# Designed miniproteins, single chains, continued (3), part 84

Each design is a single chain, and the fold is of that chain. pLDDT is the mean over its residues in the fold that is shown.

## One batch from the design tools (miniprotein)

Design m10917
Fold by ESMFold2-Fast:
Structure m10917 (fold): chain A 81 residues (1-81)
Amino acid sequence: SEADRLRARLAELRARAEEIAADPRASPQLKEYARGLIAGIDRLEADFDAGRVSVAEAAAQVDALEQVLAMLERVRAGLRA
């Protein structure tokens, strides 16, 4: 279902954000941004599970969170180079 797909996307985004937050080479600021993203994901998941946001609203917010995560992952990739 669309709901199951959204939950899978949220779980994937959360795992990726946790990898950034746990990276010992990441700056304190990058880790702070990653933790902020995790908090945003957790709030969206809670709101979606409680029926406070529609499927369309949740999908739009997941897309926005994915864009933020992609930016943080690009910064993290620079630390590996």
Scores: mean pLDDT 86

Design m10918
Fold by ESMFold2-Fast:
Structure m10918 (fold): chain A 66 residues (1-66)
Amino acid sequence: SALLNALGAANAAGALAGVEALKAGSEVLASSFTPVGPDRGRGTAIGSKGTFEAELTAAEARELAK
């Protein structure tokens, strides 16, 4: 379903946002993810050095999982 695809993409985007925070030398203080359309999700990581965000389609999330 489009909602399950969007939730999967959002979860993967949250992980990417967290990775970007860590690459910047930031701690991850809070994280969230949300579907933002059919087959699309957004993730946010609030870090000690700033806020980091990522968006992925379900197709992009599946490619990253390979």
Scores: mean pLDDT 84

Design m10919
Fold by ESMFold2-Fast:
Structure m10919 (fold): chain A 67 residues (1-67)
Amino acid sequence: AAALVEQAVAETIKYLRENPDLSIEEMMKLVESTAQELLAQGASGEQVAAARERLLDEILEIQAKKL
């Protein structure tokens, strides 16, 4: 489970960095989609919360560079 969570987070971060033109709303929808997939794969709420925080930090960095 932990390895799958790390892989999913890493792939999502890579996608966000490759698609900086996405709106904040679109990026947030991707975070929610990733969270739902992780829950479906048996990730704990704690693992999903940690993944969400990491993805939000990445989105904030990308969005700040656009301003």
Scores: mean pLDDT 80

Design m10920
Fold by ESMFold2-Fast:
Structure m10920 (fold): chain A 74 residues (1-74)
Amino acid sequence: SLAEELEERVRREIEEVKRANPDLSPEQEELVERVARAMGRLKLAAAAGVPREALEAEGRAIAAELAPLRARAQ
């Protein structure tokens, strides 16, 4: 399903961030947890019949929240 595909993309992004930052700060860990919770809500939205385009846009927005951690992971 689309929700599962988006969840896998976000999961891989989180894994990459954690691999690049083995010692995450409490603030960075909270950001990762917020992204994970947002993905849970996206799965509920998919089950409720939210359109594919809206789910994809939300999934991209959720993944983009990790950008500050990725920018520091050079």
Scores: mean pLDDT 73

Design m10921
Fold by ESMFold2-Fast:
Structure m10921 (fold): chain A 81 residues (1-81)
Amino acid sequence: MKLTLLSEEDLEFLVRVAEALLAAMPSLSREQVERVLAFLRGVVDFLRRLAEAYPDNEAIRRALERLEEILAQAEEVLAAL
C-alpha cells in the first residue's frame, strides 16, 4: 500500500492520539502541556496543507475539523494553568 495520502484509518488514529493527549493534559505540567500544544499545532498545520492540496477529500477535512477542535480545547487547558 503506497501512502501518497493518509488513509481514513490513519486520520482516525491521529485524532485518537490527539484526544488521548488532550485527556492527559490536566495531569501534566505547564511545560508538558506546551509541548503537547506544539505537537498538535504541527499536526493541524500538516493537515491544513493536505486539505489545501485535496480540497474535495472529506476525510482530510473532517479530521482537520476534529483536530482544530482538540487544539482549541488544549489551548483552553493551557490558559487555565
Scores: mean pLDDT 80

Design m10922
Fold by ESMFold2-Fast:
Structure m10922 (fold): chain A 85 residues (1-85)
Amino acid sequence: SEREAVIGLAEGLLETAKKGPDVAKLSGIAIGAIGLIWQAETNPAVPKEVLEGAQKVLEGAMAGLKGDMEAAIKGAEEALRIARE
């Protein structure tokens, strides 16, 4: 499901950020989040929590790509909170 995809990306972001900067992994996570945002915006059947969670994953991945691992961790944790509610 799209909710499970948000959880998977958020868990991947959290692990990547804790291990230090990995541009390839952070870029892949950002691309995945963009895809989920597009699905949520184009399909009204997708829960709003998927859009909100994917946006937090994208914010965190982009922060990580800029070297802000603390913001990447925060984005991942917020995405997990949203997706698991």
Scores: mean pLDDT 85

Design m10923
Fold by ESMFold2-Fast:
Structure m10923 (fold): chain A 66 residues (1-66)
Amino acid sequence: MSMFDQGVSAVAIGVLDTVYKHKASLDDLQSMLDAAKKSNLPDVVRKAQELIEELRREEEERREEL
């Protein structure tokens, strides 16, 4: 637990959110999740997992609409 880790996690989460909004692929988010796990950033890991689940939900909706 470090005070600096919270700042780094916030920036990384912001980058993840921006990438997701620019229609990042599932593979891109999975790569970021893997990198976050190796860096021991649990907040970033959780955010990446949430974005992956949301992207999968959106993909299912797109398939149903097509």
Scores: mean pLDDT 68

Design m10924
Fold by ESMFold2-Fast:
Structure m10924 (fold): chain A 96 residues (1-96)
Amino acid sequence: LPDEILKLLAETLNELANYLREKGLNPYPALVRLLDLLRERLKDEYPEVAEFLDEVKEKIEKLRKEPPFVLTEEEEQLVRDVADRLAEELKALLEK
């Protein structure tokens, strides 16, 4: 994968995690949900990116101390909005 894609993904995951931590929330459920939504949007056109997203998800799942955590309505909406934006940005980079 191009460094630009790795950087954008890392920055977005870190921004989401920090935002949720500042609110006193566990970021891991939202990060996992974000990766699932990105995979669903990219898997048909960019299977190599989808495979990489699965690898990142597995690593994040290993950092979870206790399952299961449920997303609030507000967290689910935030994650969907981030996924939509990030998927479009990643597709734009992949088409170059």
Scores: mean pLDDT 79

Design m10925
Fold by ESMFold2-Fast:
Order: structure tokens, then C-alpha cells, then sequence
Structure m10925 (fold): chain A 73 residues (1-73)
């Protein structure tokens, strides 16, 4: 894969994780997985998209779940 193709794949993975989290209503699990992904990703675009989705998912969490997820950032 070229760096551009790798970035496109990483962005697609972020959206897949988001979709699974919404479909299963596991917003906390999806947010934690995306935080780990963002820390490991070298693509600025994929990290920006992951952080955007993390904020979206966090908005669905209880205050206690939100505190746990924010600790993982």
C-alpha cells in the first residue's frame, strides 16, 4: 500500500469502528478502541477523524463512563 492508500484504509477503519459502536450501542468500547487507534496511527487525517468520532461517542456516555474514557486519552 502507498502512504495515501494506508491513510484511506485507516480512515475507513475509524468509520467501521464507529458503525459497530452505534449498531451495538457499545459507545464506551468503540471510544476506547478509537483512542488506542489514534495513539498508534501515524496518519494525521485518520487521527483527526478518530478524535472527531471519539467526541461524538462520548456525548452518548454517562458521566462515569465519560470520565473512564477521558482517562484513556
Amino acid sequence: LTPEQEEEVEVALVLIIRGIGIATKDYKGAALQLIKFAKESKSPRAREEANRVIDELISQLTPEEKAEVEKAR
Scores: mean pLDDT 83

Design m10926
Fold by ESMFold2-Fast:
Structure m10926 (fold): chain A 84 residues (1-84)
Amino acid sequence: DEEAKKRIEEALRKVAGWNEEEIEKFFEKLKERNLTFEELDLAMRAAEAYRAGRVDEAIELIRKLGERLGALEEAQEAIEELRA
């Protein structure tokens, strides 16, 4: 729980370039959406893969997360930002 949150915070800070306030707002939205641990794990793995230079793996993980959340369009938008 707390450990997963901390890992996702680090990933968002490094991959998305989000500040503390943006990270806090993101976690409040996640609580409202009642995300599963599996969905949080997918997000963390995607960020770790991207940071390690494994861009193709990160893209696949982002797509899987988008499919599970019903947010495939948002996932595709994020993928295009990573490719830019």
Scores: mean pLDDT 64

Design m10927
Fold by ESMFold2-Fast:
Structure m10927 (fold): chain A 103 residues (1-103)
Amino acid sequence: MKELEKKITEAQATGKTVELKGLKISAGSPLELLKEVLGGKLPATAYTALVLRAIGYIFEAQHNPDEKLAEEYRKKAEELIEELRELGADKSVIENLEKALKE
């Protein structure tokens, strides 16, 4: 969790793409999506890793040049959002993830 906060801060400060556990974070679209979903801050919850995985799947669904892979990532994002809802993640987080997936 703290390593991710560091990487997000690094991406903001440098405008560079940084990677953490296979998730690519950049000063562009992924960081803006992260700010939208997390209300401008990283949540200090047990669900942080799952939320970040959902963000990664949404990013791949939007930007993957392979249409079949993009569709697979869209389905994975939808499934993970439902798992987060069942686990009792904050309603605002769920609503922001659903909104991001529609774009």
Scores: mean pLDDT 64

Design m10928
Fold by ESMFold2-Fast:
Structure m10928 (fold): chain A 85 residues (1-85)
Amino acid sequence: DLGITLPLERLKKLAEQIVKDAKDPSVPKEVIEKKKKEFEEEIEKLRKLIERTAPPEAPLVKEIEEFLKKLKEEVEEAIKEREKA
């Protein structure tokens, strides 16, 4: 393990929280935007960690980038659905 398990778990939980909050009409838009910013900051921190520990061509790096892409798409769709509602 490249020491990425805890950062990935934090990102997954943060994405899940944003999706949940986006579906809750009692949660203000400003709270969701703040969490989205935190989520993007945590992604950048993880990318910097990976750059220090593995070459960019490593299969694990590609798997992590694909996972991050899916989390970002899930968060983006939840926010877009809330804005349409």
Scores: mean pLDDT 79

Design m10929
Fold by ESMFold2-Fast:
Structure m10929 (fold): chain A 85 residues (1-85)
Amino acid sequence: LSPVAAEALAAAEELAIAAAKDPSLSPEKREALQKAIQAIPQEFRGREESDELAREILRRLAEIFRKFGLDEEAARVERLLATLP
């Protein structure tokens, strides 16, 4: 895992924490979003740490954000993805 990929994942995690606390979302939507985000590590369980894995995690998070109507958060994650080699 490159330092750039590690920093991108850390930034994405901060975005995910902030999005899950967004007061514009109903409590039910926040719970569903939080569960979807928490499922990401389980989907990638057993995979070796790599920049490829980081790209897959970031794509999955952006997809989740778009499904919940969080288009700005999705765009921010997509910008992080673009920084990866």
Scores: mean pLDDT 79

Design m10930
Fold by ESMFold2-Fast:
Structure m10930 (fold): chain A 71 residues (1-71)
Amino acid sequence: MVKDFDSLENIRKALKAMEAAAKELKDPETRKKVQSLIDEVKSLIDSGAPLEEVKRKLDEANKIIKEAIEK
């Protein structure tokens, strides 16, 4: 079980890792797409959106980063 404040901290940590990974991407279009998703996640956090929605956007960004790294 995870407490709400622990979940939010883990999400912020994941965001920083994704921002760093996005900057290392060689394809500018993929980088822009990932950055757009990161910005959406930040907006969701700022607006107090459900953690489930925030996690879905993080998973989407992570999938794009993973596909870019595997190619």
Scores: mean pLDDT 75

Design m10931
Fold by ESMFold2-Fast:
Structure m10931 (fold): chain A 75 residues (1-75)
Amino acid sequence: SMLEKARELGELAAEAMERAYASTPEEAKRILEETARKIAELSGASFDLALGLMEKEFEIYKEEKDREERERLER
């Protein structure tokens, strides 16, 4: 179903975010590009659209994780 595909794509994106956050900037870029390519192939979307969405999601993910880490260090 479309919902099952959306969940699978979401899981791929979430895993890529976690891996990218734990990596160097160069490695993070590679992970986002590889995952965007997979998402484009599975969904039929363009690579540019998939990559743009992954980059935006990573920016949000990184800000949230950096905030959590800052709050932890303030305790």
Scores: mean pLDDT 80

Design m10932
Fold by ESMFold2-Fast:
Structure m10932 (fold): chain A 82 residues (1-82)
Amino acid sequence: SAELEKAKALAEAALAATRAELDALPEPPPELLARLAEAERLLAEGERTGDVAKYEEARRLALEVQTELGIMRLEEGVKRVT
């Protein structure tokens, strides 16, 4: 279905972007790696079951990892100034 194809494509794109961002770090935070692994598990589950909701959840988690990484970078900046 168009909905399933779109959900899969968006989830795959978000996961690829998140993976690339974490791979650019010499020491990626273990909590973010664990969340990415959970997103990858949900993507695989979506592929097995054809469940759009699993792809949407995988995408959401991948985007949340990107947001958390951004927050961690900002917090490190604040700690260096204070």
Scores: mean pLDDT 83

Design m10933
Fold by ESMFold2-Fast:
Structure m10933 (fold): chain A 87 residues (1-87)
Amino acid sequence: SLLDGFRAFARVVEEDPALVAAINAAARALNQQLEAGKISEEEADAQFLARVRELLAAAGYSEEEVDAVVALLRTLLATERRRAAEA
């Protein structure tokens, strides 16, 4: 559920500041590529979700926790893109 994903993500934010820093660095790098016209928004979102999955798995989070966080982030990104497209 989205609540399970939110709880897992909140735990990561509270307990693992190095992982949060790595996720933020990945987002920044992809935004730089997007602004430079090197990738599309769809490619940036897909690469970000893949990188978050890799980082969470490398940090020792379970497959279930990783799937829940990635599902939450995918839903948030899709909702924001849909809103922007309809504006």
Scores: mean pLDDT 82

Design m10934
Fold by ESMFold2-Fast:
Structure m10934 (fold): chain A 118 residues (1-118)
Amino acid sequence: GPARERARQAALDDMARSLEKTEEAIKAYEKGDFDKAVELAEESVRDAINAVEKAIESGDPDVLRMAAEVARSVAETLRDLAEKAPPEHQERLRKLAEKMDETYQKAVEAAERIEARG
């Protein structure tokens, strides 16, 4: 129905924003703007979490699996940035990556539950 289609589109939009902010976080780190990079990483994580919530509302397991892959990609990038970051930012970036690992598991489990009901 229209509500599920809107949720599906919102999930896709949130996934795109998450990936864009992750790319901008990398660019900020390359320029030495570490505070901005962490802020962008936090926004990317929020968008990825929102994408999973909207994907659940859509009831579409394919969109959930896409959202899971975005969360996994963001987690990998955040771990790479943590290794290169000043010590004061390393712990925050690792915690954000852990949230993305949890978001990945939530999305996969939701997709499996929907598939089991169909």
Scores: mean pLDDT 90

Design m10935
Fold by ESMFold2-Fast:
Structure m10935 (fold): chain A 94 residues (1-94)
Amino acid sequence: AERERRVEAVIAELRALAAGVEASLADPTAPADFRAALAAEFERGRAMTVEEVIEEIRAGAINGARLAGFVARLEEEKDEESLREVARAILEAA
């Protein structure tokens, strides 16, 4: 279905976001203050529940680094169901 293709596209974007933020955290040429701030938001994202992330998306308050941390955790846990739920929330908020 077209909706399912859009969900898969958002999931691909979320995975790219997580990979990009992880690459930035590993970049020794980036300023230390920038990396520290990015790491703090990434760690907050890793600790969030699906419900908290969806609430931030619906409120328009979601931070990209925080979302990246949350997505990285779901990828580690292989939780594709929660990843799809978040992708649907993003599409509904758009």
Scores: mean pLDDT 85

Design m10936
Fold by ESMFold2-Fast:
Structure m10936 (fold): chain A 81 residues (1-81)
Amino acid sequence: MASLEEIEEKLKEIKRLIEEGKLEEAVKLATELSQQLDEERQKILEDGMVGAYIYAQQGKIEKALEVIEKTLEKLKELYEK
């Protein structure tokens, strides 16, 4: 299973790809990350990525990045318990 540090690094890269308009690459990286997670964490990441992708396609980049940040916060909570 991916470490919290690895998740943080990959989500930071996903945010960079979204900012650059590389949505397909961002989704691919998120899918690769999800395969390294348990079912509960996979669902949190997938739900977050769907929301971020929708906002990014609408040109709402700030909202897309906010969704990714909230997704990371939810994942961090699971690692601290």
Scores: mean pLDDT 81

Design m10937
Fold by ESMFold2-Fast:
Structure m10937 (fold): chain A 71 residues (1-71)
Amino acid sequence: MEEELVKKVQEILDRVLEELGPDAAVEVADHFMEMLVSGLEKLPEVLELLKGTEVEKVLEELIKEFLEKEK
């Protein structure tokens, strides 16, 4: 499970790097880590950074899957 999550996160960050550049990838990674630590508090900021990209759809699906497991 951890291996699969890490791989998906790396894939998202690679796509952000390719579409939005390295500064955006670092910012998304930082917010993503804060989201995991603070229970999704930073989630809206991450989604705003990825707005209108293919990465936004992938991230939305991952978040939905993560929230479903929290039940």
Scores: mean pLDDT 64

Design m10938
Fold by ESMFold2-Fast:
Structure m10938 (fold): chain A 68 residues (1-68)
Amino acid sequence: SKEEKIKELENEISRLEQQIADGRARVDEVLKSLTPEQAALLRAIYDHEVRELQARIDKLKEEINKLK
């Protein structure tokens, strides 16, 4: 059903949001032991990863909107 599909998409969004949150916590911990140059590189890599995950979340939200 449409309602079941929306639920599945919402659950997937929650999983991706948790991946971003977990990744941020890991990166923040690692940053404490890095040089400024290493920290800048890690932040850039993580920002790229977050942008890709956020794009997936945005697409899923768009799919939910089309079902409503």
Scores: mean pLDDT 88

Design m10939
Fold by ESMFold2-Fast:
Structure m10939 (fold): chain A 116 residues (1-116)
Amino acid sequence: NLSVVESKIRERFSNTLSEEDLNRIIEQITILHNTLTELAKTGDLSKIEVVVENYLYAVHNISNPVLRKANLEALGIYLSELKNTYPTVYEVSKRVIEKSNLISEDDKQLILSYID
């Protein structure tokens, strides 16, 4: 559930990130979750792919490497929780990340390390 995701993100980054940056990451994950779960109700898998690709694009454009890596890890934490509640959305999202040409292999492993 989303409260578990928020707790895990705060535990991981409370000593590294400002409260403002933490709150922004949690807000972005909340928006992503609400969008993906609405699309899951309609069965629009191709739209789920586009949403995840757009999220990766937004994260790729973060110039601060500490904040970029934190956003990638937060996505991994989120997808790990999503696996148990929305397995189809999880599988589509995982495939988008694995096939992405937007982020480096190291950045992909930051996400995937939370979901394997």
Scores: mean pLDDT 88

Design m10940
Fold by ESMFold2-Fast:
Structure m10940 (fold): chain A 97 residues (1-97)
Amino acid sequence: LKKLTPEQKTAFEIDVRVALLEIKLAISKLAFERAKKQGNKDLIKEVLDYLKKMKEEVESLLREAEANPAVSPDTIATLRQLLKDIEELIKEAEKAI
C-alpha cells in the first residue's frame, strides 16, 4: 500500500541522479568560462575530461531510464537535453584547446 515497487524506487533514484547531473553541468559551464578567461588550457582539458565522463554517465542513465516504465517521459526528455548540452559544451571546450 505505502511501499514503492522496485521499479518505482529505481525511478525515484534516477530522478535524484538527473537533478545531480543538472547541477554538475551548471558547475562545469562556470568552470569552463573561468578557465577560458584565465587562458588556462590545462584547466580546459580537465573540464573536457570531466564532461566526457559525465556524458558516459548520462548515456548509461538514459538507457536505464528508457528500460523502466515507471520513469516519467519528462525525466527521459531532461536526460536527452542534458546529453545534447554536454555534447555542445564538449565541442566548445575542444575548440578552446
Scores: mean pLDDT 86

Design m10941
Fold by ESMFold2-Fast:
Structure m10941 (fold): chain A 67 residues (1-67)
Amino acid sequence: ASTFVEALVERLREAGLPDIAEEFEKLAQTKPVAEAIHEAGKRLREAGVDPATVFEQAGIEAAKREA
């Protein structure tokens, strides 16, 4: 959860979406991670970005950190 949150925030910043990264980081501190991920996905779709690609990259990075 925390490793994935960190990886996703970094991925969003690297993708040039620092506003979505900041919003997601704040949501992850105040809401369940699943709800924060849902809201991040909605924001990504509104920005014309495929959430599946971003979440997959974050998941791969998180898995590497836990290995």
Scores: mean pLDDT 78

Design m10942
Fold by ESMFold2-Fast:
Structure m10942 (fold): chain A 83 residues (1-83)
Amino acid sequence: MLDELLELVKREDAEALAELLKSLGLHGVGVEEAKKIITASKLKPASVQQLLDLGAAPIVAELAYALAHEDEELLRKVIEKYK
């Protein structure tokens, strides 16, 4: 799960990222949200709050933070929270 999502972030493949996130239960994440997740993750945020302060939606901020820090346990919790 984490490795597949990280590869899509690295490739900046927003369409594939949105489809994979939908397959994991995040049906509300489209290509535009996936682009925001990729951009936010590349900022290497020190905290979720840093992304929220920059105006990111909570789902974007939490997913981008989990992906930037390669935290699979946090990623699983975020996916479960927003299902």
Scores: mean pLDDT 86

Design m10943
Fold by ESMFold2-Fast:
Structure m10943 (fold): chain A 63 residues (1-63)
Amino acid sequence: SLEERIEKLKEEIQKIGMKANLTADEANEIVREGFEKANASDSPEGILEGLEYTLKKIKEKAK
């Protein structure tokens, strides 16, 4: 279900974020952009897209 996918993405974001050496500014910017994408669609699919965006950006920064 969408709810399960959202929950799993939140866990992945937290796990990778904890291991990434991101500055507070970098982390806040990524989260803000993901949140804006989620809110723009105002739908469960939009929330999923926003979380996927956040995960992708955190992974890119975590190199």
Scores: mean pLDDT 71

Design m10944
Fold by ESMFold2-Fast:
Structure m10944 (fold): chain A 83 residues (1-83)
Amino acid sequence: MEATRALLRAFLNGLKNFIEMGDYELVAEAVVQLLEKYTFSDALLDEIAAWLKSLGATEYIIEVLRQIGDTADVRRLIALLEA
């Protein structure tokens, strides 16, 4: 199923408590599950990458994504985070 920007915004809003707690591992795990469930356009993946970079824990998030995600979409997201 193709992801919409409205779905993405609702999902990111649902993660606010984890962000406030500094639980970036749970944030990264939730993003992997989202990418496994839905197909994202390049524009929406860029928006996810920009949002993750804004959290200030980019290197740690990349490490978690490399450990738990092995799909093409997760590899694309990692490449965007390293750009």
Scores: mean pLDDT 80

Design m10945
Fold by ESMFold2-Fast:
Structure m10945 (fold): chain A 92 residues (1-92)
Amino acid sequence: MEARVAEIEAASVAAQAARAEALAADPSVDKYAEMRELLAEVLREFARRLAEAGLLEELRRLEALFREELATNPNPATREYLEIGLEALRAA
């Protein structure tokens, strides 16, 4: 089980590295807005791959971790990222 999750994670990381490199080449772009969009795409792809692999328990655990952190974390910037992440995970 762990090996398959690692394979999905590695594929997602590789795709995101290529995109982040392209975004870094243009300094006129709002990097924070692009980072938020990138995070949503990463999590949507990761959740979709987990679902396609039949790893629904892992997907539910990840959603639970985001909800727990959102309930307890007082930092508004972190809460914004957690809300984006939860929406992306649920969209898969």
Scores: mean pLDDT 70

Design m10946
Fold by ESMFold2-Fast:
Structure m10946 (fold): chain A 79 residues (1-79)
Amino acid sequence: SKLEELRKKFVEGPVKKIEENKKDKKKMEEIYEKEIKKAKEMIELAKKGEKTPFREYMIELYEETIKAIKETVEKLKKE
């Protein structure tokens, strides 16, 4: 479905990119900062637009992306 494609692109994609760079701390941090900044900017843009089910879904998706990225990085730092 289109929603599963969006989830793979915006949630799973950034997480996989961070995990693939686990051994390169500098590159992992650069990916982390870039993806978090992008997600936050997209949430703010969505909040400024018309409240539609699709925009609400995109806000939730980007918030899930931020959470997933943070949890992945913290897990990798503890290993």
Scores: mean pLDDT 81

Design m10947
Fold by ESMFold2-Fast:
Structure m10947 (fold): chain A 58 residues (1-58)
Amino acid sequence: GDDELKIAEETLKKILEEKKETCDPDSCQEAVKEVLKKLNLSAGVKKDLADMFNVDVP
């Protein structure tokens, strides 16, 4: 639902911001893809989140 999408966005933003300070961009993108894969979101939602964080859809 919409709440799940917002929670996923907040979680990804926090993870991405924390990892951006300690990892290479490629490693950070891989971590974001892993999170998207584990969340079991619909293809459309995954694509929207992946585009938002400039990551390829897993």
Scores: mean pLDDT 67

Design m10948
Fold by ESMFold2-Fast:
Structure m10948 (fold): chain A 87 residues (1-87)
Amino acid sequence: SAAEEAERLLREMERKLEELRELVKKKAPKEEILKKLQELSRLGLRFRALTPEDDEAAQARLERLGKEVEELMKKAGIAGDEPMPLP
């Protein structure tokens, strides 16, 4: 069922988040951290496809995961590392 698949994806995202946290803690190369982030992004896209926007509980869980990822990226010094056109 879609609900079982969504729960599986959430559990998988939680595992990937823990792996990401470990990489940040070990000060792993940026490439390894970004690869883990890409894996999380793919799972998040699948989860969003299965989860209605009006499912407040599921959306809240996804938002919490996203905030934790953002905090880890800031800790790793990756936040703002996107190439920007400079004047």
Scores: mean pLDDT 75

Design m10949
Fold by ESMFold2-Fast:
Structure m10949 (fold): chain A 80 residues (1-80)
Amino acid sequence: SIKQKLIEGLRRVARRAGKIDPAVAEVAREGVRRMEEAESIQDVLSEVLETISRLMALGAPMSLIKELSKLLQEGLKEVR
């Protein structure tokens, strides 16, 4: 499912972030937990967007932001 694909994508970001910055990794892991609790694809996409916003506020590397943005774009295609 698209939800599972998005969750796995964010888990990959969390693993990569853990090698860079513990705070960035924690935000990504919280995002995974929130996505797992989401009941709709719209809520899942909202959690991806919130995670992107929080990572940008922490000054996370653009490579991680771009990876999450691709996940958001993939999810939006499933809703539209």
Scores: mean pLDDT 79

Design m10950
Fold by ESMFold2-Fast:
Formats: structure tokens, C-alpha cells, sequence
Structure m10950 (fold): chain A 80 residues (1-80)
């Protein structure tokens, strides 16, 4: 279960995604919606936290980030 997701701009084409899950060791997949770019994947730590950097094939301006973990899907806008 996803507790929180935050996506913030690191650079014009890079987003930092912070995910917290209720359980540790949860696989997480992150991708940009409607923008070319390789998905980023990781596993939450023992505290249920994971931080990933996602490089987009385009501008982060107006980008939406899709996070999938433990059967839940959350989409968030990139914060500036």
C-alpha cells in the first residue's frame, strides 16, 4: 500500500520521486505518463522508503509521474 508519493524537479529533464509504502521491501515502478523515457524501478527499504531519479525524454514541465507498488497505482504532478 502506498502511503505517499512526491515528485519534484531536479533539472529540466530529471525528476526525483520519493515513495513511502506501509510495508518494507515493496517493489516500486516509476514512469512518466505520455513522455518517452525508461522506467525506473526499486524496492522500498526496511523503513518503507524509496527515492528514485527518473530521467525524462522531454521537459518535466507539465509532466505526470505514475508510481505502481503492491497493486496500487498513483499519478502525481511534478512539483517545482
Amino acid sequence: TILSVRASELSPDTVRVEVRTTKPGVPVRVEAVGIDGAPSEGVTGEDGRLTLELRLGGSVDGARIRVEADGEVVEVDVQR
Scores: mean pLDDT 79

Design m10951
Fold by ESMFold2-Fast:
Structure m10951 (fold): chain A 75 residues (1-75)
Amino acid sequence: SEREKLEEEAGKLLYDYELLRMRGKISPEIQKKLDEAIRKLLEALNDPNATVEQLRQAVEELKKAIDEAKKEINK
């Protein structure tokens, strides 16, 4: 239940990221943060032994990186 909600949120964030990529103009610094957050999230999603807390942390890190990217794109 809780894990399922986090997996659904992760899917929505990954979709938001693809939309941001299509808009372009993300700085290398923010792109690096996004790349690291996505890598951690995918590792947590693909690890059957990952805890709900690890998945939650990865989701929160990606959400923060996406928020930073949105601020850059929207000025």
Scores: mean pLDDT 82

